# Designs tried in a protein design run: designed miniproteins, single chains, continued (3). Part 39

Each design is a single chain, and the fold is of that chain. pLDDT is the mean over its residues in the fold that is shown.

## One batch from the design tools (miniprotein)

Design m9343
Fold by ESMFold2-Fast:
Structure m9343 (fold): chain A 90 residues (1-90)
Amino acid sequence: SVIEEIKRAVERMLLVALIAKNLGFSKEEILKLVQKEIDREMKTLSPEAQKILKEALDVFKKTVEEGKSVDEAMQAVIDLVEKKIEELRK
């Protein structure tokens, strides 16, 4: 299902961010690693899942670029994705 595609792709995105953060990578390096993971995921996702994953990436990048922590960026992604999944169930 589209919801399962979104959940798995977002979980992998967040895992990349978490591992990179724990290894002491800079915010700029974490953004590059997250972008690379998203680019990989886009090759296998349905068009509907791709739209939501692009929005999740945009929220992550914007949050980090506004000077917020990687943890806050990850939470912003979770909040966006939960809202989008709820909309898909309507």
Scores: mean pLDDT 88

Design m9344
Fold by ESMFold2-Fast:
Structure m9344 (fold): chain A 83 residues (1-83)
Amino acid sequence: MGKKQVAPKGKVVRRVTEHFDLVEEGTTLTVYNKLTGETKVLQIADAPGAVVKPQSASQLAAFMIREVGKLLDDEDGKTAKPL
């Protein structure tokens, strides 16, 4: 079943972009979609505690950003046209 979401830990790597706010904490990458205000939590490593993940937080964020981009594909983010 579902579990309670945990808050970010002490050391957090944050990467801000025009569309997203990426927060890497441990093996979990939290991607904040600024367009929809959605939060996507992605697991970087399969193993508990993580064994390997992208060397750089930037690369990790880019990786997750691409996946979150699928959410943007579902919405134009600029659909505010005269209906």
Scores: mean pLDDT 53

Design m9345
Fold by ESMFold2-Fast:
Structure m9345 (fold): chain A 61 residues (1-61)
Amino acid sequence: GSIAKAEKIYRQVCLACHSEGAAIQKLKGKSVAELKAIVPILNTLSPEDLEALLAYLETLE
């Protein structure tokens, strides 16, 4: 699936400005609308890539 692409997006976008723990705590459990408000670059993702990213975030501690 697109989990590998989601991990790449997470590492390049979220971890570029945040520590891994801080990124996980701030982003896990957020709605699509909340994530797009917090991370404007997510507005450039396709719906499929955004859903893959959300699924990936749910697998993180």
Scores: mean pLDDT 66

Design m9346
Fold by ESMFold2-Fast:
Structure m9346 (fold): chain A 89 residues (1-89)
Amino acid sequence: SEAKELLREVIKILEKMKELAKKKGDEDLVRLLESSIDNLETVLATTDNLKQHLWALRVALGAAKVVAKKIEEFKPYLEKIEEIIKKLE
């Protein structure tokens, strides 16, 4: 499904943001991003329900957008996050 593919795309974006956070030594941000990734992977593994996928996707995108806005180096990821949000409108 499109929602399942978007969930996988968001996980990849969060993984790249996590690697950047690791390089910057931001352990709190690494833990936050890891928890978000784990939650989305659990949703993908445990349900094929479109409503559950869309709910998880919207929650994760909202959180990722807030984080990405505060860190200049995350600007390319912010743009990708906003593009995915537009696809869900």
Scores: mean pLDDT 80

Design m9347
Fold by ESMFold2-Fast:
Structure m9347 (fold): chain A 86 residues (1-86)
Amino acid sequence: MTPLQQAEVDLGVLEIEAAVTRVILEKHGDKLSVEDLENMKKRLEEAKARAEEIRKQYPELQASVDRVIAFIDEVLKLIDELIKKK
């Protein structure tokens, strides 16, 4: 696997992690504690930082990284709204 191919795979994993988190929040968010929600937020912020590092190393992936970061940001907004309800 080339470094670029590895970066594409890593970016795909980050997108899947965000998608799974969104499903959990939509189905079970009301049952999660503030601590659980804050831990999920921390993991997604770390995922966003990793996606931004991929952009810096591989400018050719910019469009894909922007899409994944936008998706992570939408999931982070959902977490913030759930915390406000507690």
Scores: mean pLDDT 87

Design m9348
Fold by ESMFold2-Fast:
Structure m9348 (fold): chain A 57 residues (1-57)
Amino acid sequence: MTRQQSMDVAGAAADDIRNAAMTAREKALKEGKSQTEADSEAVRAANQVLDAHEAAA
């Protein structure tokens, strides 16, 4: 693969991971979960998106 194709995939994955983590964290906080629980939900969402990108690659 070219470096540009690798950078495009990495960039898209980074944005998806960031958005998923932020959304999961905000949702957890709105549901009244603790900051630790919100951080755990964000990490879980980020890992799910990363796994999906790896499966699609």
Scores: mean pLDDT 74

Design m9349
Fold by ESMFold2-Fast:
Formats: sequence, C-alpha cells, structure tokens
Structure m9349 (fold): chain A 80 residues (1-80)
Amino acid sequence: MKKEVKTFDDIDEAADYIYENDENVVLSKEAIRAELQRLAEKYGAKKIEIVFYDDEEEYRKLRAQVEVKDGTLKIAVYKK
C-alpha cells in the first residue's frame, strides 16, 4: 500500500490532476474544476491537498467527507 500526497495552490492544476489520476472520476474536467472552486470559496480554502489511496477501504472512509484544515481543502482520490 503506497499512500501519496500532492498539494496544489492552483485549482486548475488540482482539477487536471484529479481528472487524470482518479480511477473513479465520472465528472468532466470542467465539472471537477467548478466543484473545487465552489468548495474552496465555501470553506475559505487557499490550497488543495490530494491524497491518493490504492486501498479502497481507506478511500471510502475519506471520500464521503469534505475536510478543510489550516486553509487547505483535502480531497481523496483512488488510484490503482
């Protein structure tokens, strides 16, 4: 099991990264960008942290939660 973490200060780069790497993504790149922008504005987040899981159980535990800590929005992504 290899957990990887990437941090972005640009929403466009974060959206592109999620679109290219999330095995479970069903949204368009534009839809991902819009949702990240909405969440960042709603919670006052200045950075986006993407946490990659190759373990489906750990991914499921975090996927259902929107977490903001110290101005950083955390997003769980499943990658095989």
Scores: mean pLDDT 70

Design m9350
Fold by ESMFold2-Fast:
Structure m9350 (fold): chain A 84 residues (1-84)
Amino acid sequence: GLQLSAEEAAALTAALLEAAAVSSPLVAAALRKAAEAVPTDLLMAEASVTMAAMAAFIAGDEATLARVAEVGQRLAAAERALGL
């Protein structure tokens, strides 16, 4: 299937979990769901990151929104590289 390398998956998972550790519970839950999806379902990971970004935006948490956006950009780059 269209999958990331183990190194790329580990790096994205680590970045998502680091962002989750400093986020509100709802944003953290979405980011952890994204981290779980990265190795097997990259589109589900993107959907979960989008939900985290929306939750941060609604909460007015600009710092969390910026962190989620950066991880989202890396995930989108990985999806484009895989032709997704």
Scores: mean pLDDT 78

Design m9351
Fold by ESMFold2-Fast:
Structure m9351 (fold): chain A 67 residues (1-67)
Amino acid sequence: MSRVELLQQAVRAILAGDYDTANVHLDKLGLPPADPSLSPEENVGRVLVAFQPLLSPEERRIELEVE
């Protein structure tokens, strides 16, 4: 599974309120776990900010196209 696919799975799990599944994908990406005290939108923002430096311009384009 690519880094972009792991990110998309983590984001979808956060938006669904499934933080256990999201945290599995976030751990594989080396990112901090989702914070249950924050909204799903705030958790998505934190994940995207942390992950953006790891994406090439080509990978960022795939993220925008698929999502």
Scores: mean pLDDT 71

Design m9352
Fold by ESMFold2-Fast:
Structure m9352 (fold): chain A 100 residues (1-100)
Amino acid sequence: MYYEVSDELLELLKKVGVTERILSKGELISNLIKALEKLGWIRQVPGESIYSAAVLDARGTLLEELTGRETLDLTDGKAINELIDALVEAGYLTEVEPPE
């Protein structure tokens, strides 16, 4: 599945080197998480080991407001899908057909 990113989300993604407006689900997830972490919208859970680096603290961020989650486990496909669905409903993402 592919997504077209909003102008607001694209400015966030540009901070991690993304300039494309249409991204595959995998490209979107990897780049979005890095951008959100870098900008402090989501951060690593305090006190977690390096092996728990996939669990991010969403408290006090837009992501907590959108998903209702205090933490985001990047290894939990359901949590990732819930994040993507919330971003689509909020207008940050639009589902599109794969580019040819």
Scores: mean pLDDT 66

Design m9353
Fold by ESMFold2-Fast:
Structure m9353 (fold): chain A 47 residues (1-47)
Amino acid sequence: AAIKYFEEKANTFKIYKQTASPELQKAADEAIKYYNDLIEKEKKARE
């Protein structure tokens, strides 16, 4: 459940990034990395 939520959030920021300013694109990249890191941690916790 949590993994799907984080994937949806990362995808939302990817879409937002396409129309954002360079400064906001950097913030969007950081948000995408944050959610991708949470996805990896969730996958490892389910081993």
Scores: mean pLDDT 79

Design m9354
Fold by ESMFold2-Fast:
Structure m9354 (fold): chain A 86 residues (1-86)
Amino acid sequence: SSAAQQRQQQLRQADQELEAYNRRAQELGEETERALQRYQQARANRSEDEQAYQQAHQELLDAIFRESEATLQAMLAVATRLGLQS
C-alpha cells in the first residue's frame, strides 16, 4: 500500500539522519577533547599569556556548546526513529 511505502521511506530518512547526527556528535566530541587539551596548556601558561588563556577558555566553551547541541540532535533522531518503528 502507499501508506506502507511512505512508512518505509520515512524509516530510511530517519536512519540516514540518525547516522549523520551520530557522525557529527563524534566529530564534535573530538573537537571538544582538542579544545580541552589547549585549555589545559593555556591555563598552565596563563601568567605568561592571559589572552591565549582567554581564547582557549572561550574555544572550550564553544566546543562544549556545539557538542551538546549535536548530542541533543542525535537523541532526537533516535526518538524519531523509535517512534516510526513502534
Scores: mean pLDDT 86

Design m9355
Fold by ESMFold2-Fast:
Structure m9355 (fold): chain A 100 residues (1-100)
Amino acid sequence: VNEIIGESGKLVMDIYNDVRNGRISRDDVRGRMRIVRDIMMRGYNMSNNSDFRRIMRDVINMVDRGIRMVDDGSPRSDIIGRIRDVRRGIVRGNDIIRRS
């Protein structure tokens, strides 16, 4: 679980950097965010820690909003802000696992 959360954090940072640098299409952002969602769902289903599951659910909701923002054609700055929120959630999830 620690390795899975760390890998998703790296993936989100790669998305963040690619969006900031204009290296990634909206379709690629959507696809990669869906992968992050799947990783978060697996973390949620594998964990018996209620605090970790709450954070995973919050991150999934943030990812879903991010995907809608991409689909709705929201500005890059708004998408970057949402990706940043997703990353913060993943960091909090990782902190819970490390304390458990």
Scores: mean pLDDT 78

Design m9356
Fold by ESMFold2-Fast:
Structure m9356 (fold): chain A 77 residues (1-77)
Amino acid sequence: MTSLEDLEKFAKELVKSKNEKAKEAGKLFLKSLEYDKKGDIKKSQQYAGQAQDVLASDEKATKIAEEIGKKIEEEAA
């Protein structure tokens, strides 16, 4: 769950969704991960926060994120 690989997989699956808000959130999570890899923790946190805000603004995007997260957790078993 806490691995960068799991977070990247989650973001990539969001980007592949048909919901535009879920795609936007996925792109923001990918930017967050990119800055985390560069050691820019403040920008990483900023983009992660923006991604969460985008998901929360759309009920369908929230459901998609929950569904993807559950599948990733099951695959990590």
Scores: mean pLDDT 80

Design m9357
Fold by ESMFold2-Fast:
Structure m9357 (fold): chain A 74 residues (1-74)
Amino acid sequence: SVREESNAALALFVRLAEEVVKRMKAEGIFDPRKILERLREEVERVLPSLSPAGRAVVEAALRWLEEEVEEDEK
């Protein structure tokens, strides 16, 4: 179902974001913009394996994070 696909895609996105953040911090990179760029690259790698509903959810989540990073201006 669209709901199950959306939930699975969102869970995958969260896991991917956590792994990117951990890896970037281990490399001494704490800039949210740079972390977001790396997350975008990893998301693009995964998108072809997702359903259209899953892709839409992941793209929406990524856009939401982009807006949050822009507002924080750390």
Scores: mean pLDDT 80

Design m9358
Fold by ESMFold2-Fast:
Structure m9358 (fold): chain A 90 residues (1-90)
Amino acid sequence: SLVEKFKKAVEKVLELVRERYSPEIVADIQKALDELLAEVEKNPDLPYSEVLQRLGKALSEIAKKHGLPELERTRLLNEAFLIFKEAYKE
C-alpha cells in the first residue's frame, strides 16, 4: 500500500540521518516524518508530488534551524527524495 511504501521510505531516511547528524537534528526529522506519515494515513490519495513538497519544506526548515550549510541541506534533500522515489517506484 501507499502507507507501507511511505513507512519504508521513512525508516531509510531515519537510518541515514542517525548515521550523519546529532540526536537533536534526528529528533526534529523524526517528528516531521511522523507528522507527515499521519497526514498520508488520513489522506491516502495525497499526491506523491505533494508528499515530496511537504518533506522538502520540513527538512529545509530543520536544516536552517540547526545551521546546516547550504551544500549539506541540498545533500540531505536530494538523498531523502531519492529514498522516497525508490520506495514509491516499486
Scores: mean pLDDT 85

Design m9359
Fold by ESMFold2-Fast:
Structure m9359 (fold): chain A 78 residues (1-78)
Amino acid sequence: MKKQVNLEIVARDEAELERETGRLQEELEELADEFDNTHVNITVTLPSSLAADERAALERLAAGAAKLPNVNVTLHEG
């Protein structure tokens, strides 16, 4: 009886990516605190021209989320 949650972000530009990742990060923090028996799959589609600093920040976010036992994060470049 494990609940599955699928979250998907498709960003067309850097500003949209920042907006959606900020929202997702807060949801992940609250979800991780409350979901002992929930499995979360996250797919993020990145814009084709992302700044190196933004890419590094997203990689750190994904690495942090992936350390949670019930979270799987997939990054795609569009």
Scores: mean pLDDT 66

Design m9360
Fold by ESMFold2-Fast:
Structure m9360 (fold): chain A 88 residues (1-88)
Amino acid sequence: KVEEAKKAGEEAARAALEAGASPDQAAGAGAGAGAVTGLTGEKVNPEGAAEGAMSTSPEEAKKRAEHILETGDEAAKAGAEAGMKAAY
């Protein structure tokens, strides 16, 4: 789950950046996708995550990423960290 969460976070962040999202929006998308995969094992669609990022304010996206890093379990935090690193 940890490695899958990291990949999900990285792929979502990269897809968001390619779609034209800001680094903060990409960080939120990456953190969210990583956390979902870490917690549930479900694969997140990177293109869907990118579309969500484009609709989220940069400030809100960054706050959500930070919240996951503070409150998530080990796999969710690992996914969020990988996603944020890929975004910046």
Scores: mean pLDDT 74

Design m9361
Fold by ESMFold2-Fast:
Structure m9361 (fold): chain A 61 residues (1-61)
Amino acid sequence: MRAFSVEEGEAEVARAAALARAGTPAALAELERWFRAGGIAAVGVAHSARHGPVEVEVAEA
């Protein structure tokens, strides 16, 4: 989505990484809600901005 800036995309990726690193059931449940709420789009924006225009594989829930 173009609604995310590079900085916003990087912040969302960092948040997702922190939740995954925590590894608690509550953190993993929050990470799942984040992906369902469109967090994967922020990952795609950050990746494209850093690596140029590439195809991003998005897994459906």
Scores: mean pLDDT 57

Design m9362
Fold by ESMFold2-Fast:
Structure m9362 (fold): chain A 104 residues (1-104)
Amino acid sequence: SLEELVRKTLERLIKIAEETAKLLEELGEKYKPLVEKAREGKKLAEEALKSSLEEAARLGTEAASRVSLAADEAYKMGGSEELLRLGMEAGVEAVALAAALTSS
């Protein structure tokens, strides 16, 4: 079902956001603002999981954007290739959310 696909997508996004925040915390204090952005992304994805289908995609897309931006900025500040992977994975989940909504 679409509901199940959206739920699984949001669950994956929550894990990506958590991994991003944890990795950024390990990189040190200069990344603290990006840690907060990744945590905000996780919170939005968790709220999306409790929301209606349309609101879930809006919140989920916003969550993915925050996580991707945090990962990209951290990579530009000298972070690891792992950050590019996490940012790309968040982007894939955003595309999946958009596709689920446009198929109805």
Scores: mean pLDDT 83

Design m9363
Fold by ESMFold2-Fast:
Structure m9363 (fold): chain A 84 residues (1-84)
Amino acid sequence: STQIEERIEIVKEIFKEILKNVEELGKSKDPETQKILEGIKKFLEKKKLTKEEAEALKKHLEDVIQDEEVKKALIEEIEKLLKE
């Protein structure tokens, strides 16, 4: 569906901004932040994510993404990357 592609593109732009902001605001040695960054990087590269990376990413994005449709699309794409 064309609408799903548009939602994915919005998510990718949000991910790019999150990566940029975390790097610019000062590198955190926090393991949680590192899991989020690795999760975003793998998602953008269409690589498989660990459950821990996916969980950390979902929790972080809940603060940024309030739209339930966008969250659903994000969850579906993360689930695809977890299993295949």
Scores: mean pLDDT 71

Design m9364
Fold by ESMFold2-Fast:
Structure m9364 (fold): chain A 76 residues (1-76)
Amino acid sequence: MSKEEKFEELKKRIDELIKKAEQAYKNGDTAKFNELIDEIFRLIEEMFAVAQGDPELREEALKYAKEAVKKINELK
């Protein structure tokens, strides 16, 4: 898998986890919400690791991480 393919797969997984976190929040499942948030941040760290040594991917990782955090904050 190329760095670009790995990066896009991580973004897709994070987006799916954000949707699951929204559902957990709406259901009042605080434990599940916190578990999903922890998993999202681990995948964001993996995204930065994949972008290591690629300035363009690192910039995209930073932009995406900011948008992901914004989406999570909008759930509160």
Scores: mean pLDDT 83

Design m9365
Fold by ESMFold2-Fast:
Structure m9365 (fold): chain A 71 residues (1-71)
Amino acid sequence: MSIEELREKAKEAAEKARRAVAAGDVAAAQTYIDELRKLAKELEEAGDHETAEEVLGEVDFLQTLIASRQA
């Protein structure tokens, strides 16, 4: 898979995760967050360290949103 394909998949997964969090669907949000973690690893392995860090930042943000709503 190309770096550009990985970036597009990460963008789509992030948008889906944000919508799931907004809808209160934690199970769906967690599935997309897991996909984002996998994509970040694939980006890192492909040499796109900067985008991988951005994707992991999105994961941390989404996890914080879920935690703040559960607390």
Scores: mean pLDDT 82

Design m9366
Fold by ESMFold2-Fast:
Structure m9366 (fold): chain A 98 residues (1-98)
Amino acid sequence: SLADVIARLERLREEMRERLANEDFDGFVALVEEAIALLDELAARYPDVAAELEAARANLRTLLAFIRAETDPALRRYLAESAIALVEAVIRHLRAVA
């Protein structure tokens, strides 16, 4: 259900925050990949929001690539925080249409 997907995204968001707090960027990257996969599932199930979910997935993939390539710890943290903010925006949107 949509409620179950929202709950899964909320769990991923909290885990992302924990990984970032521990400077576990490998673990953070894995959670972003999981969020992207979940958004792909949503796009398949909810065609009326598919375009918006595809844009969010594309933006998360771009942030993921930048986090992987970035060697400056402060900029990597900023990019990671941007990824969390994007997931939070998706959660807010889905809650509004649920």
Scores: mean pLDDT 86

Design m9367
Fold by ESMFold2-Fast:
Structure m9367 (fold): chain A 104 residues (1-104)
Amino acid sequence: MKLKKIFAAEYTDDYLEAGVVVLDENENVLKSVRIRFTKDGKYEIESDNESFTTNDKEEAWKRFEELMKKELGVTDEELALYRQLIDEAKKNKKKVTREIEREV
């Protein structure tokens, strides 16, 4: 079965949403992990199994990365690439996406 991972990040002056979804060969969402910066000044991290809220930016990003590795099988190499994509989104204040296919 071919699995597709879509890595997305959206950054504006007052908004952050980043996430990874895993799709099947029919493009149905199997799993997801997201991080959002909310209007209440909080970071919300959500997966299919866990939700976590914190005011600490470093803790929020650490938990998000841990869930991506644990639940979505994101590798250290994919994480390094995703960090670059997030930095691009933040610098240019735009939405960016990247698709990575994995055979299982």
Scores: mean pLDDT 76

Design m9368
Fold by ESMFold2-Fast:
Structure m9368 (fold): chain A 94 residues (1-94)
Amino acid sequence: MLEEALLKAAELDPNPTVAEVLRAVARGEPREALRLLADHHGQPEVPERPDLELEGEAAGHAARILSEQEDEEMRKLAEVAEEYARRVAEELAR
């Protein structure tokens, strides 16, 4: 489950803002995640599909963190997150 992968990555992430963003995406609240990022970054260039880009970035980040663990369940969650990031990248390439 992508939600489980995002939550596990949030537990392992040393950055509290990034962890909170990952939890917001896991809850199905990408709008809240974007608000949290904007509060800390100021006004970045607005991407063409900010919600999808954020979901892809969150899934890719989770996959990287979880793939560094030696746990079999973490490896399975990393694969789920990586597949989701791939699907988002494919959607954004249209």
Scores: mean pLDDT 72

Design m9369
Fold by ESMFold2-Fast:
Structure m9369 (fold): chain A 86 residues (1-86)
Amino acid sequence: SKEFWDQVKARADALIAAVNERKDELVEEISKETGVSKEDAEGALTFAVTMLVYGLAERGMTPDEAVAEIKELAIRIAKREKEQRK
């Protein structure tokens, strides 16, 4: 139904806003935990948002739960990026 997908989009927009509100905090935490630069941490965070946000919104995740899931994926991405720099 249109109403359901409109709600999913509204939730996705709210999750994106929650990540953006905490962006500097999340980037610093990812950088400190993984040892990558803040620029690479921001890239990993942006990629994690792109991969997860609509799926988490469709599942009805709260902003706090979704930010935690996005942060965990961003950390995994950043660690893989660091390991590939030989």
Scores: mean pLDDT 86

Design m9370
Fold by ESMFold2-Fast:
Structure m9370 (fold): chain A 105 residues (1-105)
Amino acid sequence: MTELEKRIDELYKKALEAIENRDVDGLLKTIDELVELMEKATPEEQRRIAQRLADILQKAVETLSPEDLEKLIEHLEERAKKASGRIANVLRQLVATLRDELARR
C-alpha cells in the first residue's frame, strides 16, 4: 500500500468514526483533508478519493439527522466554490446526490 493509499484509508476510517459519534465538525474536517489530497493527486487517485467520499456520504445519509446533512451539504457547496474545476464538479455531483436523498425522506 502506498503512503497516499494509507492516508486515504486512515481518513476514510476517521470519517466513519465521526459519523458513528455524530461528530459533524470532525466529519467536515476529514472531508476537507480528503479534498486537499484530491487537489494534489493524479486523475486515477482523484477517482479513488471521490469513491471514498461517495461511500462516506452514503453512510452519513443513513446515520445523520436531516439538520446535520444540511450542514454537510452547505460545507460541500462552499468547498466546491474553492476547488479546481474537475474537483468542483465531483463535489457538486455529491451535493446533488445528497439533496436528492434528503428530498426523498
Scores: mean pLDDT 84

Design m9371
Fold by ESMFold2-Fast:
Structure m9371 (fold): chain A 59 residues (1-59)
Amino acid sequence: MIKEELEKKGFKVEVEEDDAFTTYTITLPDGKKLVVRVPKEWSEEEKLKAVLDKVEEFL
């Protein structure tokens, strides 16, 4: 699960779903918040990759 993978790295994660998107609100170790919106129809693996790629841009 995306939340578990990120929490192992020291991030805090909140997940919200609407009609079209899954929104991940990620709190980085430095206190910055990232909001990642991906299509709800994407696979869990595609969603995880998109979230991790975005987090790594800020590392």
Scores: mean pLDDT 76

Design m9372
Fold by ESMFold2-Fast:
Structure m9372 (fold): chain A 76 residues (1-76)
Amino acid sequence: KKVYVPDFIGKKGSDLLKWASTYADNFADLAAQIKDEDIVVYQDPMGGWHPIGTTINVAVKRGKEVKYFSFTLGEP
């Protein structure tokens, strides 16, 4: 089974978290670390259809700080 992952680069943390609340297996851990006003500056893999269990790596920029996170695609 595959999930469509949007391209979040240039989007706010709130946009990422809204989507991830449905599709991330470890959403609580992700939500604790990402703020709504953060800007996504990195995503791997790129947006598209990916199988459940794929690890998504993102980086967000908060002022001068860049933070890296990963989460696993879960079943909605």
Scores: mean pLDDT 84

Design m9373
Fold by ESMFold2-Fast:
Structure m9373 (fold): chain A 69 residues (1-69)
Amino acid sequence: EIPLTPEQKETIDFIADALIRIGDALDEAIKKYPGDLEAVRKATEPKFAEIDAEVRARNAEYQARLAAL
C-alpha cells in the first residue's frame, strides 16, 4: 500500500463522504417522488450544487497549498 499523507487521506475521505451524500440525496428524492424523474432531478439539483461547491472549494484550497510549496 502507498502511504498517504494526512492531507491526502483527508481529501480522499472528503470525496468519499461527498459521494455517499450524493447517493443519500438521490435515494431520498426517489423515495419521495417514485417514478417522477423531473421531480427527482429538481429535488437533487440544490443538494448536488451544494456538494459540488464544497468539492470545488476544497480543490481550490488544495491547489493554493501546492502553489505555496
Scores: mean pLDDT 77

Design m9374
Fold by ESMFold2-Fast:
Structure m9374 (fold): chain A 114 residues (1-114)
Amino acid sequence: MAKLEELDKEVEKIYQEKAAKKINELGKDLDPEEEYKILKEVLKYARELAKKLGLPSLPREELLERLQERLKEPREVLTKHLDEIIKEIGEIPSSEFVLDLVERLVAIRVEKEK
């Protein structure tokens, strides 16, 4: 399996397992706060696995451009939330699936502020 495909599959598996476990513990669907906690844990795991696999991280500016395309939020808003996420999690691996998780994490933060 290609290293990037290995990262994506493992990250997806861990996210699904953590989400299912939490839903079962709560007896209800995840609210945004609970999903945010799971996303942070999964992204920290993804960072560690990506380093182990020798996969690159996306530069901050490229992350901002990609998030702006996906979320259509002002760059200043995205910069604020992305900087806090990077502070909490560290570097973001260059992976489409990981970017989908980062997008969701940023969306939760933006929605909470509005």
Scores: mean pLDDT 80

Design m9375
Fold by ESMFold2-Fast:
Structure m9375 (fold): chain A 68 residues (1-68)
Amino acid sequence: MKSPILLKLEKEAQALLAEAQALGNDTLVSRAQALLAEIAAAPENPSVEELMYLLSGIEDLRVQLSLL
């Protein structure tokens, strides 16, 4: 099973994907889907660098959605 932090990031990314889909923004939908794929491909015990990369992706997507 994925670590609790990866499950949290997956749920956040899924919520952002749903928001992007509701707005009809294909670019943000694609970014959210790519982020979910990265989370799915992550090892069960990811490195700090891998976690920071995923966290950065979620935060960037959240900021972009807030600017619409």
Scores: mean pLDDT 81

Design m9376
Fold by ESMFold2-Fast:
Structure m9376 (fold): chain A 99 residues (1-99)
Amino acid sequence: MLGKKMSKEAEELKREVEEHGRRRVAEARAHAEALGATSSRTTAAIVGVELLAIGEVLDVELAGTISDEQARRAKEEALRRIDDATRRAKALAEREARA
């Protein structure tokens, strides 16, 4: 268990979560900019998505040192959590634009 390298499959799963996180952060940022939502609160929410994505990547990496199945499960949960955080950040930007 401890001391095992990640498989190629687990490394690919980690990479997919990293790419998904980058896309979602870019999407939230572009959405906020298009709405003129430039407050510290909206910026903090977008940074929060980025930090969450980093944590989720580390969780997939840790799961991948255990098994490919654990890495796949960690990826599925990571993608869902990143998407949920992205929706909240976009909703906050929309609320700011309406104020």
Scores: mean pLDDT 86

Design m9377
Fold by ESMFold2-Fast:
Parts: structure tokens; sequence; C-alpha cells
Structure m9377 (fold): chain A 61 residues (1-61)
């Protein structure tokens, strides 16, 4: 199933938000970046799409 950019963004935000509340913001951002790049490559998204999702996810954290 091919996910849209919005679905990838939502899924990653959900995963990162489920981390313990005590998790430092810097670690959540680092994990979010890694997840966006990993999932984006698995879904064969372009570098431009991956960068766009990463920016939105980090901005939402």
Amino acid sequence: MKLSEEEVEEAILKIVSAMPASTPLALRKAYARALVRYEGKELELSEEQIERIERRVLEAL
C-alpha cells in the first residue's frame, strides 16, 4: 500500500508522540528524522518529498 506524504507524516508523529513523556526533545527529533528517512526510502519517495516530510514533522514537534 502506497502511503501519501500526509500519511507518512502522521504515522511518524504518532510513533514519536508515543515515546515516554520524559524523552528529551532533541532525541525525539533525531528519532523522527531517522524514521522519515527510513520510511521514505522504503516507500521510494524522492529526496524532495523526504525533506518536506522531515521539515513538517520536526516543525510539529
Scores: mean pLDDT 78

